# Designed miniproteins, single chains: the designs that were tried, part 48

Each design is a single chain, and the fold is of that chain. pLDDT is the mean over its residues in the fold that is shown.

## One batch from the design tools (miniprotein)

Design m1653
Fold by ESMFold2-Fast:
Structure m1653 (fold): chain A 82 residues (1-82)
Amino acid sequence: MQIPREELPRTLYDFWREWLRENRPKRSVAQALIAGKASEKLPPTDEPPASDAEIDAAARVLAVDIARLAGLSDAEIEAAFA
């Protein structure tokens, strides 16, 4: 099944958000996903389950990164989330 180019970042975001909520990672895992795209990586202190906000942030980072690998520009990705 082919996802239209303009829907790909949003589809990826919704997919990863849903999957991560169903298969909720520990906070350190969610933070590592965020840090892989973001500028800072926090050392683990304790590893409680990730919050919904951390899941949403991690899903966004994953969606953006995968969309870029698929050949979408940052402008196309940003437009998909408008």
Scores: mean pLDDT 72

Design m1654
Fold by ESMFold2-Fast:
Structure m1654 (fold): chain A 63 residues (1-63)
Amino acid sequence: MSAGAIREALRKRGIDVREIAEEVGISQPTTLQIIARLVEEGRLDLSKATKEEVVEAVREEMS
């Protein structure tokens, strides 16, 4: 999935990638790459995920 597709899917949920990046403490491009990998692995569903669930999933992947 492209970074643009990830950003658009999050936007449809009212989730701003910038806010996720700021809360996790990483860049927006890195955040999008991690989210894309989690979605591809079936570990994150952007059609159902809340902002907090996305933040937690990205933090877990960084550890």
Scores: mean pLDDT 82

Design m1655
Fold by ESMFold2-Fast:
Formats: C-alpha cells, structure tokens, sequence
Structure m1655 (fold): chain A 65 residues (1-65)
C-alpha cells in the first residue's frame, strides 16, 4: 500500500542519514524497524519514524539486530 511504501522509505532514509543499516518489517498494524546502531541512533530513528507511523495508524517498534 502507499502508506507502507511511505513508512518504509522514511525509515530507510532515516537510517541512511544516521549511517545505520535498517530493515523494515510489517506485522499487522505494527512497523518493526531493525537497526545495527547505538541506543542514541535508535532514539533518533524513533523520533523520525514515530510521527509518520502515528499519522498512518501504525504502532512503531525499534529493535537492535
């Protein structure tokens, strides 16, 4: 869907900007963002993705891989 594509692009783009590898998975109404960065980088990913996820009606979970 358009919303899933937009959310994936935002999450991946945030990862690129931060220098972090990001993988995105959707399960039900939740977007799962997997990263290989620091806790500080995870916080920044959350800050960027959370408002977009909220607007699209999705829950956000950020995970270290």
Amino acid sequence: STALSALSLVAIGAGVELGVSVRVEFRGDTIHVYHDGTAAQAERLREVVQPVADAAGFRLEVHLR
Scores: mean pLDDT 85

Design m1656
Fold by ESMFold2-Fast:
Structure m1656 (fold): chain A 87 residues (1-87)
Amino acid sequence: SGLSEEAREEEIKLGRETARKYADKLKELVEYAVGDGSFAKGILEDPRAKDLKIIMVDISEENLEEAKKLVKDPRVTYVNDSVANAF
C-alpha cells in the first residue's frame, strides 16, 4: 500500500536532513525497500547531492513505478530484485 501524504512528507524531510549531514561525503547510495521513493527525493533536492548516484532496490515493481513517478531524476537507477539477489 502507498504511504499517506503526511508519511510521504516526513520521509522527504528525513531525506533532506540526511543530505545536510552526508551529501558532500557520498558518491553512491543504495536504498533497499524504497517505498514510493520519498526519502531519496528529499536527498536529491539538496544541491550538495548534485553528483550523488542512487540505486533503488525493491522486490515490489509497484513501489518502483511509484518511485519513478515521484522522483524522475537521472541520478537514480531502479532495480526490481530481492535484497538477497541484488547484493
Scores: mean pLDDT 76

Design m1657
Fold by ESMFold2-Fast:
Structure m1657 (fold): chain A 94 residues (1-94)
Amino acid sequence: MEEEEKRKKEEKERKEEEEKKLAEKGKEEAEGLKEGLDALLEEAEKASLKLAAEAAKGLGKKYSERLLELGLEEGAKLFEKYAEEKAEELEKKL
């Protein structure tokens, strides 16, 4: 019976560590997606500012939804916000 209480405490600590690892992984994935988005938008901007702005919005939504499906909620929020800010910057250059 005492072993069950000890196991529950260990499971709670492991769950907190797993949540922290998921948050860190979400941030890393978002960072990688931001770099990829920036590279893609640089090429798109050379062709059309409108195309680049539309790509930022579309990819921002698509990859944010994918991160949410993977349980990376913080990463999804960070990437969506970054993509929206990039789209606004590109629209201002019009």
Scores: mean pLDDT 77

Design m1658
Fold by ESMFold2-Fast:
Structure m1658 (fold): chain A 76 residues (1-76)
Amino acid sequence: RERAIEELRRLGEEARRLGDEETAETAERAVEAIRRNDVARAVGEAVRAIALSLDPSRSPESRELARRIARIAARA
């Protein structure tokens, strides 16, 4: 749980460095859902991250960060 939160925070910071505010906010909301033990919200943020990872208008780096966020949020 705490390791998942730390990893999501780091991925969110990396997304902000790329200028990808939406992916960064998705990571931040996933952290909040995990802290609140809100499974439905955590799943919702994982689904959002999957959508971002499949968006062809985004850079490959942004899509890979979103994919990593989805994997962590779905299993935290």
Scores: mean pLDDT 80

Design m1659
Fold by ESMFold2-Fast:
Structure m1659 (fold): chain A 86 residues (1-86)
Amino acid sequence: MTLSLKSVKKLPSGVYEITWQMTGAAKDKNTEIEFRNKSGELVKRHYILPNTEQATFTTQVKDASSIEAVYRSLDSGEEKTLKYQP
């Protein structure tokens, strides 16, 4: 599994719209990805369908400088943390 930054757009409201691309099949039956801000607060959660080959996630945040993405298997409990830092 690979998570990459696809785009960052600043909206007129001053909020940043951030898009990530995930590649690589989710082998587990149930998988989620959580996006958290620099304070550890949950911004968005996505449930991923089994055998997802690719997925795109979009979140809106006030500060784009520190976002943490946590990939979690709900079947095994395995977690992988990815951090975005410009």
Scores: mean pLDDT 68

Design m1660
Fold by ESMFold2-Fast:
Structure m1660 (fold): chain A 68 residues (1-68)
Amino acid sequence: MLEDRLLELASKHPRALPVARALVEAIRNGDLEKARVYRKGLMEILKDDPELRAEVERVFDELIAAAA
């Protein structure tokens, strides 16, 4: 599932995992405003890893589309 992929990618970076979990919860709760804030935080943490950042962004966009 997309949620599992996001968490698996984030688990490679210790600071990213709790933010990715909060992001998934925000999406599940329909809180798109919080989801966008957590996405920004996750992208900031992953600035030094552009490959991981791009994958997380793709998975996030698919999760938001599925939740809409």
Scores: mean pLDDT 77

Design m1661
Fold by ESMFold2-Fast:
Structure m1661 (fold): chain A 91 residues (1-91)
Amino acid sequence: VKITITFYKDGKKVATVTIEAETVDEGLAMAQLAFSVALVLGADEFEVTVEGPGADTRAALDGIEAMAAEMGFEVVSRSEGETTGTLTLKK
C-alpha cells in the first residue's frame, strides 16, 4: 500500500509524508510515526490518500481513523474507490 499524509496547521500545509509498504500493518506502523512527528509540529488537520487494492485501502483508512481518534481528531470526509481512498481529519 501507499499512504500519503499531508499535515496542516491553521489551514497552511506544513509537511507531506509518503509511505510505501507491502502490508497494511507496516503502513499503519509507519503512519503512526508520521502522526507523532506531526503532533510535535502542532498539526490540526490531516489529509490522507491511500493507494492499493480496495480491501487494503479500507483497512488502512479504518486504522488511520482509529489512530487519529485517539489523538482527538474527527473525520471531516472519507471517500473510497477500487484502488484509492481519501480521508480528511480535523481537531
Scores: mean pLDDT 81

Design m1662
Fold by ESMFold2-Fast:
Structure m1662 (fold): chain A 63 residues (1-63)
Amino acid sequence: GPAAEAGRAFAAAGLAAGTPAEVADRAGVMSATGKVSPEEAARIGGGSVEAARALQEAARAGQ
């Protein structure tokens, strides 16, 4: 669904930026579950703030 697609996009962006897969995935999950802000998730995972925000919105809409 949209949340899984957004999560893959966030992780892919982090990997492209040189972030380890485990760290990028963990940051995406933390953003999706609301444990951190999109800004904090992007800082940890190396993805964009926009991608982290899209992931959080998709996860919220998918529930």
Scores: mean pLDDT 74

Design m1663
Fold by ESMFold2-Fast:
Structure m1663 (fold): chain A 92 residues (1-92)
Amino acid sequence: EAQRALEEAQRINERALEEVKDDPVKALLLLEAQASLAPNRSMPLEEAVAKFLENLKKAGVELKPVAEEERERLLERYRELIERIRELEEKA
């Protein structure tokens, strides 16, 4: 079960990275998931966010400004998903 959850999250991250160019708001949602699934998943969320945004910029993608309230809400929901995945991984 944990294996399937991790595989699904990984596929979502990869697909969402492609879609980020169309929806900057989705890019923010990816940040916590990428922090959890990255090789250095113990990496602080803020550092993972910075690296992800830098990678988007290198790809020629410029994100539109997003309201701070909206950003916090999206990141919170995504954080809950990542925490759930980590719990499943611990039990597997």
Scores: mean pLDDT 52

Design m1664
Fold by ESMFold2-Fast:
Structure m1664 (fold): chain A 100 residues (1-100)
Amino acid sequence: TKEEVKKALEEFNKLVDEAIKKVKEKADKKEIADLLIEINNLVLETFKKYLPEKLEEVKKLIDEFEDKASEYLEKNDYEGLIKELEKFREEIEKIAEEGI
């Protein structure tokens, strides 16, 4: 499961980088929102399957991220959204490292 968690984190990092790129390019809000949903689903499924003891902590982070990301996207605060994406990345990676 350690290798599978690491592989999932690599995929997660690629999706976050893609999301940041799309935000910097001022891509369509729906395209950005769909990518954020994909990121959250990957995180949730990874922790459900491989790190269930950390699931409640991760669910709380996802909820906080979704609320803030939606607010930034609605306000066209692209710099705020990028910072929130980078913060979410750091928090998820830290929890995953503590779980394995």
Scores: mean pLDDT 87

Design m1665
Fold by ESMFold2-Fast:
Structure m1665 (fold): chain A 71 residues (1-71)
Amino acid sequence: SKEEELLLKAKEVLLKELEKGKSKEEAFRIARETLKPVPEEKQPKLEKEVEDFLENLLKYSSDAEGVRSFL
């Protein structure tokens, strides 16, 4: 679905921004921009999926190269 495609793209954007050395807060903010085409009522659910992804990345890897394997 379009939502699943945008979620995957947001996760990829998050990873790329972390790889550039941006903070988790800044990377998440940029990744949220990828979700703008999603209806506002569904954005919180997808934002939570991106947050859960970020939490798992930080739990198992402290760097963007290690994290890339999750995509």
Scores: mean pLDDT 74

Design m1666
Fold by ESMFold2-Fast:
Structure m1666 (fold): chain A 79 residues (1-79)
Amino acid sequence: SVEDDRRALDLVGRASELSRQGQQARDQGDYSTASQLYQQSAELLREAARLYPQGEDALRSGADDLEQQSQQAQQQAQS
């Protein structure tokens, strides 16, 4: 529905904001915070994919990329 499409766009916008905050945390050497923010961003993209089936593959791919960034940040936090 148009309402679900708009909610999906709002979730994508929020995910972009969290991803940007994650990048900033990583740039500052706060890898623990970066990992958490990337993971939260990925979860929002997966929720958007459930609401927007036409964009599901692209949104899930974006979430997978963010989960990889989260895992890399976790490894850096532990080193």
Scores: mean pLDDT 90

Design m1667
Fold by ESMFold2-Fast:
Structure m1667 (fold): chain A 109 residues (1-109)
Amino acid sequence: MKEAEEKGKELLEELKKAAEELKEALKKGDGEAALKAAERIEEKVLELIKVTDNIELLEEALELLQEAIKAVQEALKEKPSEEYKKALLILEIAEGLLRIKIGVLKLIG
């Protein structure tokens, strides 16, 4: 459990870095870089879901993911992009999976 919590914290830190990469790509108008950052965010969320049952870490990851989704939505309003649309879809799928994990953990105690 402590080992899984430490791994979860490491993955959360990697998720924060991927979210920063996404925000930087959006500022530069780099659709391909934004898509790659969104794919990295999804990968880290999927790993986090597998390795930790710590609700606080999962909820912190959910907040980061929701901020990333809002950033892509704002970028789409300014400039429609197929890469931004794909990035948004990837992030929304990851959000759904994370919310399911948190919901299940709250049900089982």
Scores: mean pLDDT 86

Design m1668
Fold by ESMFold2-Fast:
Structure m1668 (fold): chain A 64 residues (1-64)
Amino acid sequence: MELSEEAKEAMEKSAESARKGVLADGGSEEQARKAEEIAREAGLKTGTPEGAENGAAYAVALLG
């Protein structure tokens, strides 16, 4: 499933980006893990790279 694998890769990159963003802003490990969860959930619910990216941006804004 080409699109599914691409979406999974984008979701993982978005989760990593969210984690790094929260930690860079001085957030805790707990907040960073929460940001990863939000990004992954957004990616899973939408099934798109854009959904995961939007989830990551929202998580950093909320927790960072």
Scores: mean pLDDT 76

Design m1669
Fold by ESMFold2-Fast:
Structure m1669 (fold): chain A 68 residues (1-68)
Amino acid sequence: SEESQKLAKEAYEAGKNGDAVRAGRLIAEAIAKHQNVPLTPESLEQAVRGAVEMGAKGAAELGKDLAS
């Protein structure tokens, strides 16, 4: 949970700085840590795709929500 919150905060910072790809990767890592499951290439690709589709600002907001 603490590690997942740290990753979610890093996703917020990446998204705030305009890096949707990095935000998506960090969101996938945060979710994997929170659920205690291994991070897969497929889940990384899906998270990055979703972050790019919602934009860096949207990805930042998701990271902020996950850190709460």
Scores: mean pLDDT 83

Design m1670
Fold by ESMFold2-Fast:
Structure m1670 (fold): chain A 59 residues (1-59)
Amino acid sequence: SMADEIYEKAKEAGVEQYLIDALNGKGREAAERVSKVLGLDLPIEELLRYLQRAAQKYL
């Protein structure tokens, strides 16, 4: 799934901490940072949902 792909890329880039932030009320800032670091062309609200799903599955 896209959430699984985003988790792997975040882990490889050393930014998996933003997955925790996505669950803790810092979700928009986390999604914006991940988007910039990973170079993802996704709407921030959609990326936030993928980060939250990845965090719930892997954390």
Scores: mean pLDDT 81

Design m1671
Fold by ESMFold2-Fast:
Structure m1671 (fold): chain A 87 residues (1-87)
Amino acid sequence: MEVQQELVERFASLPEEERIKKAKEILEKASEEEIEKARRILELQRKAAETGDEALAEEAAKLILEADRKTLEVYLALLILEQAKKK
């Protein structure tokens, strides 16, 4: 919880171009395992949002709480890049 909030605030303080650059650097340095874990969280959150399934939302939240700092950084990097592609 606290680590996730700190990371979100850190990314939010950066201009969009710098956020995208930092997100790309995080993904380049991330292991395949860290990327897979982060993508699993994103998939659960997307399915929860699409279906309204509270159990999927709770599972995603649990994975976020159990995730280490590196996995959380990769997760936020993926979110930033997905938002950039849509705009």
Scores: mean pLDDT 76

Design m1672
Fold by ESMFold2-Fast:
Structure m1672 (fold): chain A 78 residues (1-78)
Amino acid sequence: LEKWGNLLAPKSLEELEQIRKEVESAYQQFLDDLQQQIASNPSPELIAEAKKQIELFQRVLDTLMGLLDKQEAALKAQ
């Protein structure tokens, strides 16, 4: 969460790449944790809850990645 501060004013492509890598890593860990939890205790209720969490996270992730893409494009256009 503290690293979100860098998203407000990225100064270089390197900073954007680092943020992107951290966001992707966090998302993969989230998916892996859910996958393990479902595999260990599969139930329709857990699966339904996991789907809702994935949908919410995906929406937030798409917004963040879109912002990173726009900033990357702006830096490359210079």
Scores: mean pLDDT 73

Design m1673
Fold by ESMFold2-Fast:
Structure m1673 (fold): chain A 98 residues (1-98)
Amino acid sequence: MLGLSKEQEERAVELWAQFEGISVEVARKKEHREELNLIFETYKAVVKDPNLKPEEFLKVLEEVVALREAGLSGDEIFNASEELRKFLLAIAFAKGLM
């Protein structure tokens, strides 16, 4: 668990489902929730802020999902800002793609 309120935890699951292209029901499963937690911990390490609030992580996740829904490619999002670049790197690292 990210340490968010129940409403914000559900929002994070919905956003992660959109990012992965899976159903919200699948995203609620233990393995996907554990992956999202690993991404949050990895993101804290990448930005070098061990005290980064989960609400700040949720805002970046929401921005990335919104940009994908707007039709931006992964490369366009990666080049849009340092924050978005670090976020995508954290996802790639957590998934073993780096």
Scores: mean pLDDT 82

Design m1674
Fold by ESMFold2-Fast:
Structure m1674 (fold): chain A 71 residues (1-71)
Amino acid sequence: QPSIEEKVKELKEIGRRMVRAALPHLSPDVRENLLRTLRSRMDELGLPQSVKDELLKEFERLLREAEEEAR
């Protein structure tokens, strides 16, 4: 329970940093590679499929919001 929650917090922090770093260079290929890297990290952490799906949706939303705000 706590260990999964700690892993999720760490992934969210890493994901936010990666999104922020990618924003100035954001392209479809960069977006795809970013999401692929995050999927790999979630698999390595052994997160449940439902948690991985939720995190991916959150990262996709963050990317969309960041793209909108950069306008």
Scores: mean pLDDT 75

Design m1675
Fold by ESMFold2-Fast:
Structure m1675 (fold): chain A 61 residues (1-61)
Amino acid sequence: MDQLLAEAIKKFDLDGNGVLTGEETRLMKRAMGLPVKDDGVFDQETEDAMKEKLAKYGLLE
């Protein structure tokens, strides 16, 4: 998986199985202030917001 998805899993993988589910993706979108869609996908808008937050808080290496 890519670096951004790995970081999202680390923070929002509530069941610890190494997979980001639709429910976990929705929680992440809400935490970032993004619009929540019914599919809960890790889309480009979510990825862009994750990049911005990780860079801002010094979590990107």
Scores: mean pLDDT 62

Design m1676
Fold by ESMFold2-Fast:
Structure m1676 (fold): chain A 66 residues (1-66)
Amino acid sequence: QPVADAKAAASTLPKDEAARHYIAGAKELYKQGKKDVALELLDYAMSLNPSEEIRKEIEKLKKEVE
């Protein structure tokens, strides 16, 4: 998958890393009691179509912050 590798190298963050950053941000917002914003960040992370492992983490966290 050389095109995907070249795009990952040129992009600011790969999909999985971008999703992880949004997950971290959502956790901080949840600690601040901003559940609605935390859920919005988790939904955005899911929209990036990250790997199955990261998607499962997002789904689990969404259940915890709802």
Scores: mean pLDDT 72

Design m1677
Fold by ESMFold2-Fast:
Structure m1677 (fold): chain A 72 residues (1-72)
Amino acid sequence: KKLTPEEIAEGLIKFFKQLPSLTQEQVARLVARELKEAGLSSRENVEKVARMVAEALGLDVEELVRLVEEHL
């Protein structure tokens, strides 16, 4: 079953909030992995998911987008 970008972001946010010791790079690597596995690795999907995750975790949106793209 194909997840939407919003569903991936919500699942990751819930997961990351349970693991407060994760670095921004580790967060970005996990986001990139989930987007690749779901076939949602376009820039538009990366920006959408990374923005939702960054806003929920208090991270810099542009930096998280950059790191996610680096790990794609």
Scores: mean pLDDT 83

Design m1678
Fold by ESMFold2-Fast:
Parts: sequence; structure tokens; C-alpha cells
Structure m1678 (fold): chain A 68 residues (1-68)
Amino acid sequence: TSEEVGRQVLEHLQESIKARQEGDVEKANEHIEKAKKTVEEGGGKAEVETNEDGFKIISKVEWSAELA
């Protein structure tokens, strides 16, 4: 379900935040990409931006009506 996909996305976002706190840009960005992939495999769309410090951030998530 969309809720189960959201839980997996949250897990990757939490790992990304932890990696950021450790200063590991590569690991933080890898978890953001995994979160994006999880959204897309769940039938959604995710947009990613890179900030001035080189960290990727999920800026937008969109779901189809069927996945509400």
C-alpha cells in the first residue's frame, strides 16, 4: 500500500539524516536515491534537488489517485 511504501521511504530518509550528521555526503545521497526509487516502485513520482552543500533532498512526492 501507499502507507507501506511511505514507511520504507521514511526509513531511507532517516538513514540519510544520520549519514548527514556523520558528514557522509555519499551515503546520505545514496539513501535519498533509494527513497526516490521506493516512491517510484510504489507508483509515485519523486523530485530530488541538490543543495549548496552537495546533499540531495527529496523536494516533492506525487501519487496517482489510485495510490491515495
Scores: mean pLDDT 76

Design m1679
Fold by ESMFold2-Fast:
Structure m1679 (fold): chain A 117 residues (1-117)
Amino acid sequence: EQKEYEERKKENEERQKLLEELHELNKQWSKEVKEILRKNGKLKEEEIEKLVEELERALNSINVELARTHSVEELKELLEKLKNSNLKEQLELYKELAKELGDEKSVEVLEKVLELL
């Protein structure tokens, strides 16, 4: 195998690990959002479940585009920033990323969630 191949393989493995960490954070956010919405009584259970499913789809859509458009270093910086942020700040960061990526549907979903928190 060529040295360039080994370097690409290492970068791809590191990228996958960072994306897995982002996915695990997203799962935590979805759970926290669900609990907050249940506790604040603004929505019925069916509406909460639907909104959380829309949120999970939006987060996944953003992560797919991040994987295509962001370097390993940019993903590391994003992950570090997210780990040092509260839930509202984390969702606001993902909303800004969705805007930069042109994902208008994900922006709308994140705005709805943020308004209800």
Scores: mean pLDDT 86

Design m1680
Fold by ESMFold2-Fast:
Structure m1680 (fold): chain A 58 residues (1-58)
Amino acid sequence: LDEERARLRARKEAALGQLRADLEGRGVSQEDIDETLARAERHLDRWIAERLARLEAE
């Protein structure tokens, strides 16, 4: 579980970094980027929690 947790955390950081880079490249405002990343992070955190709970139940 710790290995999977670390992997999911690393993947989340990579995904948020890529999203930020893509939005910056498209000329999106810093305020809109921060709002978009905050929403994406909440969705990813929820998904990670659900994934880990399922792995623990298995």
Scores: mean pLDDT 81

Design m1681
Fold by ESMFold2-Fast:
Structure m1681 (fold): chain A 72 residues (1-72)
Amino acid sequence: DEELRERALAFTRAVDRLAERHGVSGIKATAAKMLALALLVDGASDEEIARHIADVLGITPEEVRAELERVR
């Protein structure tokens, strides 16, 4: 529960920062966050979630994972 909450917060912070940095629209940022939370609840790994977020934001999974490490 606490670990899931902390992972969710890390992903939401990472998406917000990446969206601002790359000029991604608010609706796409919201979609990426919703997708991340749905995948987290479904038991997906950070690597799997990062790939899906990267696709929505139009960036690389490596950039998403780097931002996750920065916000943790």
Scores: mean pLDDT 84

Design m1682
Fold by ESMFold2-Fast:
Structure m1682 (fold): chain A 75 residues (1-75)
Amino acid sequence: MSKEEAAEIALKEAEGEVKAVVLDRLGEYRVVIRSEEEVYFVYVDSKTGEVLSLEKMSIEEALKLLPGLRPYLEP
């Protein structure tokens, strides 16, 4: 499946703006969605489109865990 399809699937699980979609070597899309107060990490199987996991955290927590996301989470 495409990055666009993975983003659409993730947006059904979490409200917000898609900031990044990354394909891992294991064939999983990691979709980063920012809402007003929260960041969601939605993991989608690139072959089946199945949602494998969903993690919710604050923007500050997400930036501590993945500092490289700062350009994507802060305009």
Scores: mean pLDDT 77

Design m1683
Fold by ESMFold2-Fast:
Structure m1683 (fold): chain A 84 residues (1-84)
Amino acid sequence: EEKYEFKEELLNLLKSMGAKKDTYTIGEAYYYLLKYALENNLFDPEDGTIVDLSDTEAGKILGVDEINVLDIEGIKELLLKNVK
């Protein structure tokens, strides 16, 4: 799998979730993003596929107010925009 060096802001967010490397696959970055959503109670209680990122650090970094966790292609695009 391709490994990427993410920009400082995203890298720091991943490290705050327990990430210890400087390069990540898209799957690894997606895992830490989901962990962030779980630990901050960001999942919509009526639709467990929706994550509310409004007024969050992750939302500012990715430039979005919400994500659908089943939209793997859309999340991949957001993560790729944050590659160094």
Scores: mean pLDDT 83

Design m1684
Fold by ESMFold2-Fast:
Structure m1684 (fold): chain A 61 residues (1-61)
Amino acid sequence: MAEEARKLAIDYAKKGDEKQALFIVRAMEAAGLTDVARQTAKELIPLAKNPEIKKELEKIA
């Protein structure tokens, strides 16, 4: 389940839907999946083109 959410977030980021990718990471944090959320955020940072999204991902990572 957690790994599926991570793959989905990365897929959205690669498609340019960075806001949806960030939403999935925040949903993982809310579900208590802190380690997976942090690792996913770190992987999303180099894919993020939006500075606000990148800044929010850096807070989680």
Scores: mean pLDDT 82

Design m1685
Fold by ESMFold2-Fast:
Structure m1685 (fold): chain A 87 residues (1-87)
Amino acid sequence: MLSAEQRRRARVELLALAQLAERELKEGTPEDKVIEATTKLLLDLARRLGMTAAELRELVEEILPGLPEKVARIMREAVERAVRILE
């Protein structure tokens, strides 16, 4: 179980990853490449903070409503891939 401080830190880092994905899309990086890169960064975050697959999914779902639609779609695909690897 993540502490309140770890959950807050994870949320900040997830928002930074979403902003990075948005920048990559604006720069013309193909969507599949952005999903691949975001998946790797989500896995690294989960490993650093000792997150379970369920905790990673829960935290990503919490930030989705605040994201632009295309960024939210990328984050959903990336977290589904990351969760499958963490299982």
Scores: mean pLDDT 86

Design m1686
Fold by ESMFold2-Fast:
Structure m1686 (fold): chain A 71 residues (1-71)
Amino acid sequence: SAAEVARLLEEMARRLAEGASALDAMKPLADAGRTSALAFDALVEVTRLAARIDDKKDLARAVRELARRLA
């Protein structure tokens, strides 16, 4: 569901803000993407954000905004 994907994105943003690598932080979303098209689409968007945003806190903020738009 959109609410479940939004929750996974919020968890990713929290882990990024706490200093986790983008790869480690996105793992739950990547796992969900194996069975959910919505989660896979969110993973693609997060990967694009990570490619263009170098700062982890800025990336966390962008991921949280993506979560807010899905909820």
Scores: mean pLDDT 84

Design m1687
Fold by ESMFold2-Fast:
Structure m1687 (fold): chain A 71 residues (1-71)
Amino acid sequence: MLQELEDILYEAMKKIKEGSKTIPSSLKDWTDEELKELAKELAEKILSSKNKDVYLEEMKLLLEYEGLADF
């Protein structure tokens, strides 16, 4: 679960950065390593939450809807 969520978040962030549809120009300066670290931190925080199941379901729905991840 943690690795899967981390990979999904990383792919979503990477697609947003590369697609540049609605990201601030400042985010274009973020490195691949910084995006991976952020994805890992967010995944760990979500999975350690009391409401992790709710957060995971909402995140999956949003990522699938936007076409940023496949499940």
Scores: mean pLDDT 63

Design m1688
Fold by ESMFold2-Fast:
Structure m1688 (fold): chain A 72 residues (1-72)
Amino acid sequence: MKEAIEIEAELALTLMQVSIYKLQGDVKGAIEVLEKGIKRLEKKYKTTKDEEARKVAKEGVERLRKLLEELK
């Protein structure tokens, strides 16, 4: 539970930061936040033994990658 909650919180913060940068017209800042978020979640996905945490991390990576493609 703790690891999954931490990943969910990190994903929520990343999405909020991306939205702020997009509203400001800072596409470069939004891309940087997305790339950093993807790297952190990919590390969690590869290293976690918690099934729920792995699922949340995988879904988070997929969501952030979709947003990154929209900005490129």
Scores: mean pLDDT 81

